# Ledger of designs, part 65: designed miniproteins, single chains, continued (2)

Each design is a single chain, and the fold is of that chain. pLDDT is the mean over its residues in the fold that is shown.

## One batch from the design tools (miniprotein)

Design m6388
Fold by ESMFold2-Fast:
Structure m6388 (fold): chain A 112 residues (1-112)
Amino acid sequence: DSRRVAEALLEVAKEMLKAEYGVELNSLEEVLEFLEKRGETELARLLRRTVEALRAGRRPSDILRELAPEGDAGTVVRALLSRALERVGRLDVLDEIIEEQKKLAEEIKKLL
């Protein structure tokens, strides 16, 4: 259920910010406002889009692929989403990522 993944993603983001900055945030809007105040505008934008996409029922695997070209902010949101997927037991999505990584590793070996 993508909605459960969205809730887990928000909890993971809150825990990360609490650990790093000692702040207690209770909603998506508070998380986004905190990130924007710290100049993390691109991270806030991608996190908002990811949570909204999950709440709209979009597949987590499709969202992960869309985040891949989004630079450092995309890498952070991908890491948070992967942790959220692990927490809700969506190992099927993680297995898909592992298979994609294996395929990429084999292509890299052909170039060496």
Scores: mean pLDDT 80

Design m6389
Fold by ESMFold2-Fast:
Structure m6389 (fold): chain A 62 residues (1-62)
Amino acid sequence: MKVIAKVIEDYEAKEKDELSLKKGEEVEILEIVDGEKVRVKSLKTGKEGIVPKSYLEVLETL
């Protein structure tokens, strides 16, 4: 099942395993890491990393 989410606010990576994202970008949710964090893949760049779940709005589940 493919889950697409939209970035609702700019996020700047604070650690090497995190991903910086701009508001309005779309990402694929790959894995739920914990209650606060998810691993995503940027649809724009193809890069993967961890971001806070609170910065994402789920658009579509396939």
Scores: mean pLDDT 79

Design m6390
Fold by ESMFold2-Fast:
Structure m6390 (fold): chain A 57 residues (1-57)
Amino acid sequence: GKIEEALKKMSEKQKAGLAEAARSGDPVLIAAAKAELMRHFGLSEEEATALLERLAE
């Protein structure tokens, strides 16, 4: 799906940064990370949320 395609296109550094934002619990950092995922990869808000949750594992 789109989440798996986005993950394949991401660098290891980009994944680490997004994972750190997701783990922070900071709503401002999480919102910024979601906005980046939606803009850059064409994800919906739901897909961006799911991807951040997956990276936070």
Scores: mean pLDDT 82

Design m6391
Fold by ESMFold2-Fast:
Structure m6391 (fold): chain A 92 residues (1-92)
Amino acid sequence: MLTKGQAYAAASYAAQAALDIAREKGVTPEQLERLRRLLTKVVSEVVEKADAGEPPTLDEIVDRVLQAARESGVEPDREKLRAAAEQGIADA
């Protein structure tokens, strides 16, 4: 089980990776803005669950970020999102 700090870091790093992938793919400014809004919501939900003593798992965090990216019309590599989340945990 992740600590609160690890869950927050994992969500933040995965979200940043999704934004970076979207920029690399040349998505429209509107798609990028939508993605940023959805990712902000995902990070907030992870923080709220961790604060309640029920931090999400690494895979749940990665899957939520992947869902936000897909809703924005971006298909990021799940393994890249996972690697970013794992780096967040290591840095926490």
Scores: mean pLDDT 86

Design m6392
Fold by ESMFold2-Fast:
Structure m6392 (fold): chain A 70 residues (1-70)
Amino acid sequence: SSALQTVESALAALEAGDVVAALRGLEEAIKLTTNPEALKLLKEAREALRQGDVERARKLLREAISVLKS
């Protein structure tokens, strides 16, 4: 799905250290996501990045990917 691909791209950007690209990808993923559990995780990941908590954001993005694959 477009939402899954966008979340995977945001995670890849974050793993590369590109927080700006990761935030842009998160905003796109939030717009594309219809799954309520994944949407909640993506919004929490966005808040984590706003606070500079990269480790928490990575964990939340991985959880969102798992939800979107199920």
Scores: mean pLDDT 87

Design m6393
Fold by ESMFold2-Fast:
Structure m6393 (fold): chain A 59 residues (1-59)
Amino acid sequence: LPDEVRELLSEAGEAVAAGDLDKARELVEEAGKAAGLSPEQTEALFEEIRALVARAQAA
């Protein structure tokens, strides 16, 4: 995985944790484009990041 994609995904997770879902979505879409993901894969990735952050905050 390219470093650029890792940084975008890390920032997206931080944005979700901060409650800034609009910023998180934009960052995940940029990461998906950089990684060559399909729109469906990018959508799934965004939902997975949201679920992971929600679980971390609930723990």
Scores: mean pLDDT 79

Design m6394
Fold by ESMFold2-Fast:
Structure m6394 (fold): chain A 52 residues (1-52)
Amino acid sequence: SAEEKLQRALEALVAGDYDAAIRYFQEALKIDPSNERAKRLLETARRRRAAA
C-alpha cells in the first residue's frame, strides 16, 4: 500500500539511506500520485543524497 511505502521511506530517510528512501517514495507515488507530502519528501531525500 502507499502508506506502507511511505512508512518504509521515512524509516530509510531517518536512517540516512537516501537511495532506499527515494525508491520507496517513488513507489508510494505510483500508487497515489496525488500525495503532496510524498512529493515534498522525495525532493528532500534527493537533496540529502546530493549533499551526502
Scores: mean pLDDT 84

Design m6395
Fold by ESMFold2-Fast:
Structure m6395 (fold): chain A 68 residues (1-68)
Amino acid sequence: SLPVLPGLELTPEQLAAAEEFRRWLDEHPDWTYAEARAWVDEKYPGDEVVRRLFAALFSQHLVDRMAA
């Protein structure tokens, strides 16, 4: 499941970006945080909300992978 920010309503673009990033992490389980951040910076430059969501999604992905 995706981490949800309580009471925050995302734009359709931000929600789509978060879903795309989550899927990308699932497809690339061996990517590092640095690689994931570089992907975000290149594809979504300057969107602070998207960057924070991606950081949360990546952290959850790492936890899920460690628990497996």
Scores: mean pLDDT 66

Design m6396
Fold by ESMFold2-Fast:
Structure m6396 (fold): chain A 75 residues (1-75)
Amino acid sequence: MELVEEIKKLVEKARELAKKHPSLRWLYDEIEALGKAAIELVKQGKLDEAREIVETMRKLLENAEKLYKQIEKQK
C-alpha cells in the first residue's frame, strides 16, 4: 500500500514537471509507464522488483529536476 502511494506521488511529480516544462513530456510518459509496471509487480507480490522500478523512477525525476533547476538559475 505505501509503495503504491510512493509510485503515485512520483507520477504526479512528473506530471507537474511536464506541465511547467513541456519539453519534459517524454519524462512524464516514461515515469507513468514505469509506475504502471511497478504497481503490477506490487499486485503480484514482487516487491523487490517493484522497488527497483521505483528507484529508477526516482533517479530519472531527480536528475531532470537538478538539470532544470541549474538551467533556470543560469539564465
Scores: mean pLDDT 80

Design m6397
Fold by ESMFold2-Fast:
Structure m6397 (fold): chain A 64 residues (1-64)
Amino acid sequence: SELEKLIEEGRRIAEEARKGLVSPQEATRMYSKLARASVKGGIDANKAAAELFKALAALRKRQR
C-alpha cells in the first residue's frame, strides 16, 4: 500500500540520519516531500501527517 511505502522509505531516511549522512533538518525535508508525494498517490492526508509527526518526534527524542 502507499502507506506502507511511506513508512518504509521514512525508515530509510531515519537510518541515514542516524548514520550522520543527513542532518535531522534534511531528513525532515526529505520526509515532508515523501509525505506530499504519497498524498498525491492517494494516501489519506491525515495518515501521512501522523507518520510525518512520528518521524519528527523520533529524530528529536531518539525514538524514546
Scores: mean pLDDT 69

Design m6398
Fold by ESMFold2-Fast:
Structure m6398 (fold): chain A 58 residues (1-58)
Amino acid sequence: MFEGEVVRADEDGFDLFLPGATPAQVEAVVATMATIGYELVGREERDGGVVLHFRYVP
C-alpha cells in the first residue's frame, strides 16, 4: 500500500503526489483515475516520489 496527497486541485483537474511509489503503483493509480474520468496529462519526478497531473475529460 502507498499513500498519495492532492497538492493542487481546480476545475480542470488535480495534481497528486505519490511519495515512494513504484512504477506499478503509479500505473495502478493512473488506471483507477481513468475509470472515473481523469486522464494523466503530465508526470514530474520529485524528491522522494512523483507528481502526477490529472485532467478531467468530459
Scores: mean pLDDT 77

Design m6399
Fold by ESMFold2-Fast:
Structure m6399 (fold): chain A 92 residues (1-92)
Amino acid sequence: SMAKELLIRAAEQLIELARKLGDKELLEEAEELLEEIEEAETDEELLELLERLEELLLKLEEKLKDADLETQIELGVIALQLAVARLLLKKS
C-alpha cells in the first residue's frame, strides 16, 4: 500500500528528528508508532496511526519552531506525506 509506505517513511523521519532533538520520550513514541504501522493490516488501522503521527508531528513542530531551515523543510515534507496518505486512505 502506498499509504502504508508513506506512513513508514514519515515515522522514520520523525524518529530521526526526535533523535536530533534528544527527546527520549518523543523518540520512544515515534519508534512505537513505526512498529504499529509495520504490523497494521487494514486501512482503518492505518488511519488511526496517521492521526497519532499527526499529533507527534505537532509536538515536534512546537519543540523545533526555532530550528534551522533544513529542519523546517523536513517537517514540511513529513506534513505533506501525511496529507497524501490521508487522501489515499479515505478513497480506499
Scores: mean pLDDT 87

Design m6400
Fold by ESMFold2-Fast:
Structure m6400 (fold): chain A 65 residues (1-65)
Amino acid sequence: MDPREKLIEALEKLRPTASGEVQKLLDEAIEALKNGDYDKAVEYLNKIRELDPEFAKKLIELLNE
């Protein structure tokens, strides 16, 4: 699987476990990834990590599967 596709699938899978604020940032990050705007995607992912470090940890664990 394309690393981008794997990341999008992991984000979508974890989205229901996130708060509404983190879900909004996830939607923006997923849209940026789909559009190839990786700089913007990284900014949103960094904001998610700042707001919910546990979510970021779960994302890393899923990406290593």
Scores: mean pLDDT 81

Design m6401
Fold by ESMFold2-Fast:
Structure m6401 (fold): chain A 77 residues (1-77)
Amino acid sequence: EKKKKAEEYYKKGVEYMEKGHDALSQGNLEEAAKYFEKAAEYFRKAYELDPSNTQAKRLAEVAEKAAEALRKEIEAG
């Protein structure tokens, strides 16, 4: 159950990561930041339920960094 739920969270993280990149390609920085924030949340949940999925941890960090960078760009103008 826990492993299956971790896989579901991982898939959601991937989906939000894709949505984030799509929003970014359309110039929607605010939307992209929100999607990367959601991706990071799901990857963190996946890693918490399955600590052997080190890729989930790495992708959470990537998504968090992407969201932070976009938030700084939005703030700057």
Scores: mean pLDDT 87

Design m6402
Fold by ESMFold2-Fast:
Structure m6402 (fold): chain A 68 residues (1-68)
Amino acid sequence: AAAAQAARRAENERAARERLERGTPQGRLAREVAEKLRAIGDGLTEGLALYRAGKISYEEALDLSSLA
């Protein structure tokens, strides 16, 4: 019970900190970087899935992910 409350409190504190940072020019820049990293991550996930399925080589998977 106490562990769940502590986890919720830590999560709320992180969310509040992120909201405060988003209200500043620095927070806006951090958000834009996070969005770009997410797009790259999606491409990496797709490339890795194709590589693991044996459909493409490791080099081809890296090339595919670099386009994201």
Scores: mean pLDDT 65

Design m6403
Fold by ESMFold2-Fast:
Structure m6403 (fold): chain A 104 residues (1-104)
Amino acid sequence: SMAVEEARELFEEAEKLFKEGKYEEAIPLYEEALRILEERLGEDHPEVARVLFNLALVYISMGKYEEAKPLFERALRILEERLGEDHPEVQRTRDALLLVDPPE
């Protein structure tokens, strides 16, 4: 799908901007990639979880932990349901969620 290819290009440009510290410029590209992937692949697709995870990392880098938390929670739910609890991507997402919502 050309729309899915466009979403992947938006994601790659957003990753580049994120690595350059251009957080405010990266966010709208991740959000547009997310919108396209949700519409074309469905809200529970692993590619949607990947965008959610990276968008959450941008918010962490900005010190916005409360904004990152629901994005990691949604990514974790998708990845657990689609890949299973023992998958490396699930473990990575759980580890990231503990950084924004550590146990007391």
Scores: mean pLDDT 88

Design m6404
Fold by ESMFold2-Fast:
Structure m6404 (fold): chain A 50 residues (1-50)
Amino acid sequence: LSEEEKKKLINEAVKYQKETGENPEDIAKKFVENGYSVEFANEVLNAIKK
């Protein structure tokens, strides 16, 4: 993933969590299940928890 693609995905995940109220850990797990790295899933989780 490029840095720009990572930023877009993180921003979309943060927006999705705010709109749906889904558990941040479940969103991060879904990224891992879709083939993204655990490191990237943790970046998503940390961005949502801010």
Scores: mean pLDDT 81

Design m6405
Fold by ESMFold2-Fast:
Structure m6405 (fold): chain A 70 residues (1-70)
Amino acid sequence: MLKEEVEKTWEELRKAYEEGDVEKVEELGKKLEELTAEYLRKEGYSEEEIEEARKRIRAETEKAIKYLKE
């Protein structure tokens, strides 16, 4: 279930990006970060690995938002 929520959020984020919806991209990026952290924690990843994944998702979301605002 949680894996499906991560995948669904990725699809929604991709669609929001294609639509140029900065607000949705920001909201979905935050949701994706939290869902991914929960998923990785349940799979037994370390807190260091989880934090690295969070940072990667944040960086990608920030790049997408910056690109859309240009």
Scores: mean pLDDT 82

Design m6406
Fold by ESMFold2-Fast:
Structure m6406 (fold): chain A 63 residues (1-63)
Amino acid sequence: MELTLEAEILLALGRMAAWLGMYEKAIELYEEALRLAREAGDEELVREIERELEEVKRKKEEL
């Protein structure tokens, strides 16, 4: 599987975990997606994941 596709799948799973309130799991999935996106050199995907990861971390701290 291409690294970009793997990153997109992990991002989708992270979004689902965040929606369910599973912030710790969401952060893990986002961080793995970010690693794969960086390895793929997909700068657009990297920026998207970084932005969403920051939001999820903020939501966790608000609880």
Scores: mean pLDDT 82

Design m6407
Fold by ESMFold2-Fast:
Structure m6407 (fold): chain A 62 residues (1-62)
Amino acid sequence: MKPAGEIYKELLKEKDNKKLLEEILKDKKNAEVVTWYLLKKGKIEPGESIEETIKKAKEYLS
C-alpha cells in the first residue's frame, strides 16, 4: 500500500486545487488521505471529529 503522502503528491502533480477538491468530494478515500497529509504537515488543525477535520481540509484547498 502507498503511504498517504505519496497518494497526496500524485494527486497534486497533475491537478490544480479545484480539480483536487472535486476528486476528494467524490472519493471518501482521497478525502481521508489528503486530510491526514495536511494534518501531518501542520497545514490544518485537527477538529473534534474526522468529519470536522475533513471540512477544514476542504476549506484549506478552496
Scores: mean pLDDT 68

Design m6408
Fold by ESMFold2-Fast:
Structure m6408 (fold): chain A 72 residues (1-72)
Amino acid sequence: MEHYEKGKELFKEGKYEEAVEHYDLAIKQNPDFAEAHYNRGLALKKLGKDSEAQFDFNKAIVLDPNYEKAKE
């Protein structure tokens, strides 16, 4: 949980690469954490890594279909 919260703080500060690193750690602790996959996708999109972001959005939707809006 600490890595996920730190990732959110870093994202708000515009430190997108560092946010991705902390979201990676959160996902390593809980691979089924849909919200962490979604937020990593948002950070990756800010870094221009659109293909990697789309993978994370698709994973979030698979884990929680309420993230359908993230696909478009």
Scores: mean pLDDT 80

Design m6409
Fold by ESMFold2-Fast:
Structure m6409 (fold): chain A 89 residues (1-89)
Amino acid sequence: DALEYVRKDPEKAVEEAKKVAEEGLEKAKEELEKMDEEEIKKYIEILEETLKEIDKLIKENPELEKALAPIKEALEELKEYAKELLKKK
């Protein structure tokens, strides 16, 4: 249904994705700082798998690229932030 939603209103999907990415990124960074080393490692693994799935979706459905770009950027930033936190622990 998410794919059908993006096809019907790509601009609205992009705006919603950007808002979710902005709000979610800040909250996720705060939660990530509270995690222990093992939790951060598992989180990085989940982020990497999610990014692979997003790339696969874009490859199979190129029209989703613009809608998923804010989410992909937020997840990549969150992954780098998690790696930096792991480096300090």
Scores: mean pLDDT 74

Design m6410
Fold by ESMFold2-Fast:
Structure m6410 (fold): chain A 94 residues (1-94)
Amino acid sequence: KGREALENGDYEKAVEIFKEEIEKDPNNADAYLNLGRAYLAMGKYEEAIEYFKKAVELSGGKNADAYRLLGLAYQKMGKEEEADKAFDKAREIE
């Protein structure tokens, strides 16, 4: 499972596993969320943001975890306004 690779800090391996999950099920919001987590952990904030946005889209805008992680990624990039908007969305859903 890709989550185990994430927990072990094997981010490149996690990326490979979650990409395979997406190939098997392109509508798997959780796989996009976890792929974003791997990129976030690797300091690849732009890529993380793209995958978190995809997780939000596939969840019909109902994934509080995706919005929270999107906010964190924006915050890491110094995009405070975008971060605040994402955190507000997460609170509205929770």
Scores: mean pLDDT 84

Design m6411
Fold by ESMFold2-Fast:
Structure m6411 (fold): chain A 110 residues (1-110)
Amino acid sequence: AKKKILELLDKMIEKLREAAKRLRELGDEEGANELEILAEQLEKLKEKIEKESDVNTILEDVEAFKETVTKVLDYLIETSKNPEARKLVEELKKEFEKIFEEIIKLLKEM
């Protein structure tokens, strides 16, 4: 279970970095910077999870990070004046909701 969770976190980090690159290409440098900050925070969460043996602590950290990600992505959707940038962030949010649901399910099965 833990190995699969770390693989899913890596997938999210990659998606954040790819989305940040695309937002920068679309002229949304502020949105790109926010996604790069989320990727860095997610890398730190991954390192913490690799060292943590208490499943309840991992679950609390993942749920707290999900709330942080949702707030940032919602802010970018609400403030974006570029329809293509908005659509990219909306698609990223939907994908992340699915990945977080899978991670939380795996943690509850540990």
Scores: mean pLDDT 87

Design m6412
Fold by ESMFold2-Fast:
Structure m6412 (fold): chain A 90 residues (1-90)
Amino acid sequence: AEHLREAARAVRAAAEALAAGDREAALEAERRALEALRALAEEAGWEVARRALEAAYTAGLAVKDQSEAEQLRAMADALAALAAELEAAA
């Protein structure tokens, strides 16, 4: 669950950077999120990584009419919720 929590933090950091107008910080946070998701796939397997991507995509799509920062916040919240569910199941 550590890599999934790291992905959630990175996506949230990207949302905050976009809300502040800092595109460079947002891109750096997106790179960290991608690294965390790759590590998740390598350590926990493809099925867990797929669930994380599906949860994030579904959350972002639910607020697709809102700002990019708000979409990323929803995605970060979904990733954090999945991390909590997986920790509770372990």
Scores: mean pLDDT 82

Design m6413
Fold by ESMFold2-Fast:
Parts: sequence; C-alpha cells; structure tokens
Structure m6413 (fold): chain A 86 residues (1-86)
Amino acid sequence: MSRDQLIDQARRHVLLARDDPSRLRDYALQATRYLLQASDPSYDRDRLIQLAQSSSTQDTVGLLYSLGRMVDDDVGRIAREVGRRL
C-alpha cells in the first residue's frame, strides 16, 4: 500500500471508532497499525503495536492521537474527539 492509502485506511478506521463505540478499541488498534506503517521507519512498529494491544483503550487512543498529529491532522483531530468521549 502507498503512504496515502495507509493514511486513508487510518482515517476510515478512526471515523468508524468515533461512530461505533462498541467496536472502538478494535477500530483504534487497526487505525494505529495503518499509521505506524505510514510513519517513519525508525519506529519500532511491532513493539508499539504490542504496547497498544496490552494498554487500556484510553492509552491506545492517546497513542493514535499522537501518531495522527505527526502523520495526518484529520486522523489526529478525530482521535482526540474519540478520546474525549472515553
């Protein structure tokens, strides 16, 4: 997948997390995976995904917000909205 396609998948999943709270954790984890693939290759993506999977939903959404701000402002903004509802 291209970087733009990875970012589009992350946007789709963070919007799904916002719109369907019952699946929020699963969608936030999928969005995080796409953003990590779109992020700088210096990141230990496997370690960050494992950390997100073992963390609280709030901490996972916090990671998604931080990654979103670095990769795509729209994903960061929507992740912040999701986090405020937790």
Scores: mean pLDDT 79

Design m6414
Fold by ESMFold2-Fast:
Structure m6414 (fold): chain A 86 residues (1-86)
Amino acid sequence: SEAEKFVKEALKEILEKLKELADKYGEEKVAEAAEKLKEKLKEVEELFKKAAEAVKAGDEEKAKELAEEAKKKAEETIEEIEKLLE
């Protein structure tokens, strides 16, 4: 489905950005910064879980909406992690 592809692509992009950060600054420093933002990371995780459930339910529109919101929040959280590392 289109929504399933969108969710997978969004997750891949976010994970790739996090790996680039870990490669540049080190896994330990990135993990420490992530711990400080754990509440925001939990919120992102919850949104992606809801998007996956919407895909399973066949709600393509809701799945895309939730995945887009999760991606936006993840990008904002990654930016905050990067600021903590710089």
Scores: mean pLDDT 83

Design m6415
Fold by ESMFold2-Fast:
Order: structure tokens, then C-alpha cells, then sequence
Structure m6415 (fold): chain A 62 residues (1-62)
């Protein structure tokens, strides 16, 4: 199961209005969440802060 902090941050990013590539299922795999957050961070500047929080949560869960 995913770390609850990673799952929460992934859900926040996925709830961004129509412009996130991350899905809740990606939160079950920390590597998938990290990769999706990195792409989202680079592609959607408005999501950068939430993507950085997700990356930090994944790193902290390791």
C-alpha cells in the first residue's frame, strides 16, 4: 500500500483542474508517483508547488 502522505499529495495534484498527468493509482507505486510528479512539475508551472510536495513526500517515505 502507498504511504498515506504520498497518496494525499498525489490526490491533491490529480484534483488540479484538468491539467495533471498523475492518477490515484500511481500513488500505489512511489516510483510512478515520483515520475508523474516530475513531468507535471515541468509541464504545468501552476502545479509546481504541489508536485514538489509530492516529491518530498515520496523521498521522506523512503
Amino acid sequence: AADPAVAAKAAELAASPGRSVITPEMADNPLSALLAASVDRATFPENRAKADELIDAVVASL
Scores: mean pLDDT 68

Design m6416
Fold by ESMFold2-Fast:
Structure m6416 (fold): chain A 75 residues (1-75)
Amino acid sequence: SAAKREAERRAASLVAAGGILLAAAQIHEELGDLETAEREKRNAIELAREAIRLLKEAGLDTSEAEKALEKIEKA
């Protein structure tokens, strides 16, 4: 359905954005900007959680988004 395709596209975009924020957080952490890194990690977690929510509501597989969340939480 169109709604499922839209949910999948939105979730994929949120996961990608979360990955970019995690990469930025790791760079800021290496540079000693711990406050910015912590904020970026928190934002990445929220994006991954929103992706999982959208996929669950659409009845789609959440495993990729859940792996993305786990990667951020372990960083």
Scores: mean pLDDT 90

Design m6417
Fold by ESMFold2-Fast:
Formats: structure tokens, C-alpha cells, sequence
Structure m6417 (fold): chain A 72 residues (1-72)
């Protein structure tokens, strides 16, 4: 599970970096983030509250980083 959470974090960071470098729209960036999260949820045991809490933490961290890059 932890390796999948680390993969999710890396994938979301890559989406943010690619979107920022390309000047992608808010809608395009959010759609890519949603797709990556949906894939991770399909591969992980979402019945485990610990796994769900870790996924939420990664999503929150990614959203904060993306908002910071967009505000700059």
C-alpha cells in the first residue's frame, strides 16, 4: 500500500509540473489530477480507512502545491 501511495504522490507531482510548464488550464489540470486519483483508488483497497487517509493527505498536498504555483 505505501508504495502505491508513493507512486500516487510522484504521479500527481508530475501532473502539476507538466501542467505548470505547459501553461495548462485549471480545468485541464484538475481533470488530469482526477484521472490519476481515480486510477489509484481502483488499484488500492479503499475499504481500509488508513489507505483512504493517506490518499486524502497526498491529494491535499498536491492541491496546495498546484495553488501555490498558480498564484505565482
Amino acid sequence: ADKKIEELRAELRAVVEESAARGASREETLARIAAVVAKALSELDISDPEIMAKIQAVVDETAAEWEARRAA
Scores: mean pLDDT 75

Design m6418
Fold by ESMFold2-Fast:
Structure m6418 (fold): chain A 56 residues (1-56)
Amino acid sequence: SEQEEFDRLEKELIEKLKADMEAKRGPASAQKAVETLKKEIEDLRKEGKSIEEILN
């Protein structure tokens, strides 16, 4: 389903963001960035935003 596809893509993006941010700013900053992104995605999904709008 679209929901399952989105969940998989979200996990991949979070892992890539975490790795990139950890390399640039360290693990604590990476973790905070990931938490912020997860919250933002959740809020946008509740607002009815499309996958494309959320991930762009």
Scores: mean pLDDT 76

Design m6419
Fold by ESMFold2-Fast:
Order: C-alpha cells, then sequence, then structure tokens
Structure m6419 (fold): chain A 65 residues (1-65)
C-alpha cells in the first residue's frame, strides 16, 4: 500500500536527520544491503518467484531512498 511505503520512507529520513550515520558507517551498511539484496534476487530468480522478486525490489528501494 502506498501509504505504508510513504511512512517507511519518511521514518527512514527522520532517523537519518536525527542520528546521521558517518561516511564509514554508510559505506558498510550500503555494502551489506547490496550483497544481501543481490543474493535474495538471485534466489528468487532461481525459484521463479515473481511475487518475491517484486517484494525484494520494493524493500531495496525503501532502504536505499
Amino acid sequence: EEEKLKEAIEKNKKARETFPLSDRERRVRQRRFDEFYKRALEGAKQLNDEEGLKEIEKIYKINTA
């Protein structure tokens, strides 16, 4: 639902403004997210899980926004 997605993005923005991550912490987090989502996408692709692929892409967009 669009409303929940907007809330998640807004919550992430507020957290970043209140407790900003250092450049080093941002790089580590980004690397971990990239590796995690890459593996998740590959797994879903092997299983032909179309709904799982859409959900993984959505979660990735929320966490990288």
Scores: mean pLDDT 71

Design m6420
Fold by ESMFold2-Fast:
Structure m6420 (fold): chain A 63 residues (1-63)
Amino acid sequence: AEEYHAEGEKLIAEGKYEEAAKKYEKAIELDPDYKEAWRNLAVALARAGKPAEAAKYLEKARA
């Protein structure tokens, strides 16, 4: 789980938002309780131009 999260953060730094979102989705698939991955997935989706999906995942991160 942490490995995919770290890869996602690196991709965000490189401006590869869609690829970063895919890595965060994998992190959540392996560990659904990884709250930080839910929040970072929302950020990646918002930057990839998917703000409605970003809002949905942000709500899950806050639960």
Scores: mean pLDDT 77

Design m6421
Fold by ESMFold2-Fast:
Structure m6421 (fold): chain A 82 residues (1-82)
Amino acid sequence: KERLERLIKLYEERAREAEAAGDKAAAAEYYVGIAYLYYELGEKEKAKEYLEKALELAEQAPESERVKTIREEAEKLLKKIE
């Protein structure tokens, strides 16, 4: 799907920019978004890879309500992937 593939590329660029800026929370949030887009495309293995990356970044970010939400969202999608 053109729309989902375009969003994935955009989020990948944004995630890399966030990591380069040291904003691990923003990077993790984008990677969760990428995982949802891959899940929607039926690419469950790719979705899982991005969720694992997001959780790694979230663990490195300072604890905050935002980081807790990112972790909850990632764990929720991981359970759906089975």
Scores: mean pLDDT 84

Design m6422
Fold by ESMFold2-Fast:
Structure m6422 (fold): chain A 60 residues (1-60)
Amino acid sequence: SELEKEAKELEERARELREEAERLREEAERTGDEKLRLEAEILEGVAALLEAVARWLKES
């Protein structure tokens, strides 16, 4: 179904964002750059939102 396709795309995008956030956290730890830490936290938040939406679409 279309909803299942959308859910899969959101889950895949969320995974990519979490991988990017992990890299940013590693760089923030290495450099002490608070902006990179904040960027990682923002990406984690967006990924969590996408995962929640994907779950709702699959349960609809």
Scores: mean pLDDT 88

Design m6423
Fold by ESMFold2-Fast:
Structure m6423 (fold): chain A 109 residues (1-109)
Amino acid sequence: SAEREALLLELAALHGEIGGLLAELRDLVAAGAPAAEVREVVERMIERLRRAAELARAAGLDAVAAVLEEAVRALEAALDAPPEELAAVAGESFARVDAVLREALAAAA
């Protein structure tokens, strides 16, 4: 449907934004940025992951939504961790999210 297609396009845009935030997070950690600044980038990632999970559910992609929701929980649990540990959790979470989103978006599911 046109509505489902619009949801998938928004999901694709959020996937790109989340990937960009992960790159920004890694650059900040490599530069030795303050923990507060690193945390702000992760909070923006959590916001996009929550929106992506809602769009995935609306599109009927329940398995994708579950992986996105798990990524949110993992990042929230790690939010007070040292920057390097937070970046590692974000990278691991995004790897799982990237795999399921790429598959779903390529299939137009």
Scores: mean pLDDT 87

Design m6424
Fold by ESMFold2-Fast:
Structure m6424 (fold): chain A 74 residues (1-74)
Amino acid sequence: SMLEESLKLSLEVAKKTLPEELYEKLEEIYRKYLAGELSDEEVQKEIHKVMSKLSEEEKKEMLRLYIEKLEAEA
């Protein structure tokens, strides 16, 4: 799904850019979503909570790498 692909890409970016604790939280969200334990609405809410803890510089770096990976898939 589009959400699953987005989460996987976000997880790859997060591994390189975020503190381990935030990366592990994103990985947990991804695993729960794949297991059917989270709805699309619940997973987006959980992702938003993680993203809201990021600094502006961390957000910029994540966005840069996310765009690079999207372009590589095109």
Scores: mean pLDDT 77

Design m6425
Fold by ESMFold2-Fast:
Structure m6425 (fold): chain A 55 residues (1-55)
Amino acid sequence: YKATSENGATGTSTKAGTGVVVKVEGDKATIKLDDGSTAEVTGTGFEVGQKVTLT
């Protein structure tokens, strides 16, 4: 799945949904989804607190 943040950062996700970045580690970001699950995204430019769409 394609990950896109509010600031235009893009990456690749293993899950679809919408959520907020809760953790960033180098090229990896952890997204807490609106359904309460988590998704891992590989990409750069993500920051904690950003809203992300996974499509």
Scores: mean pLDDT 78

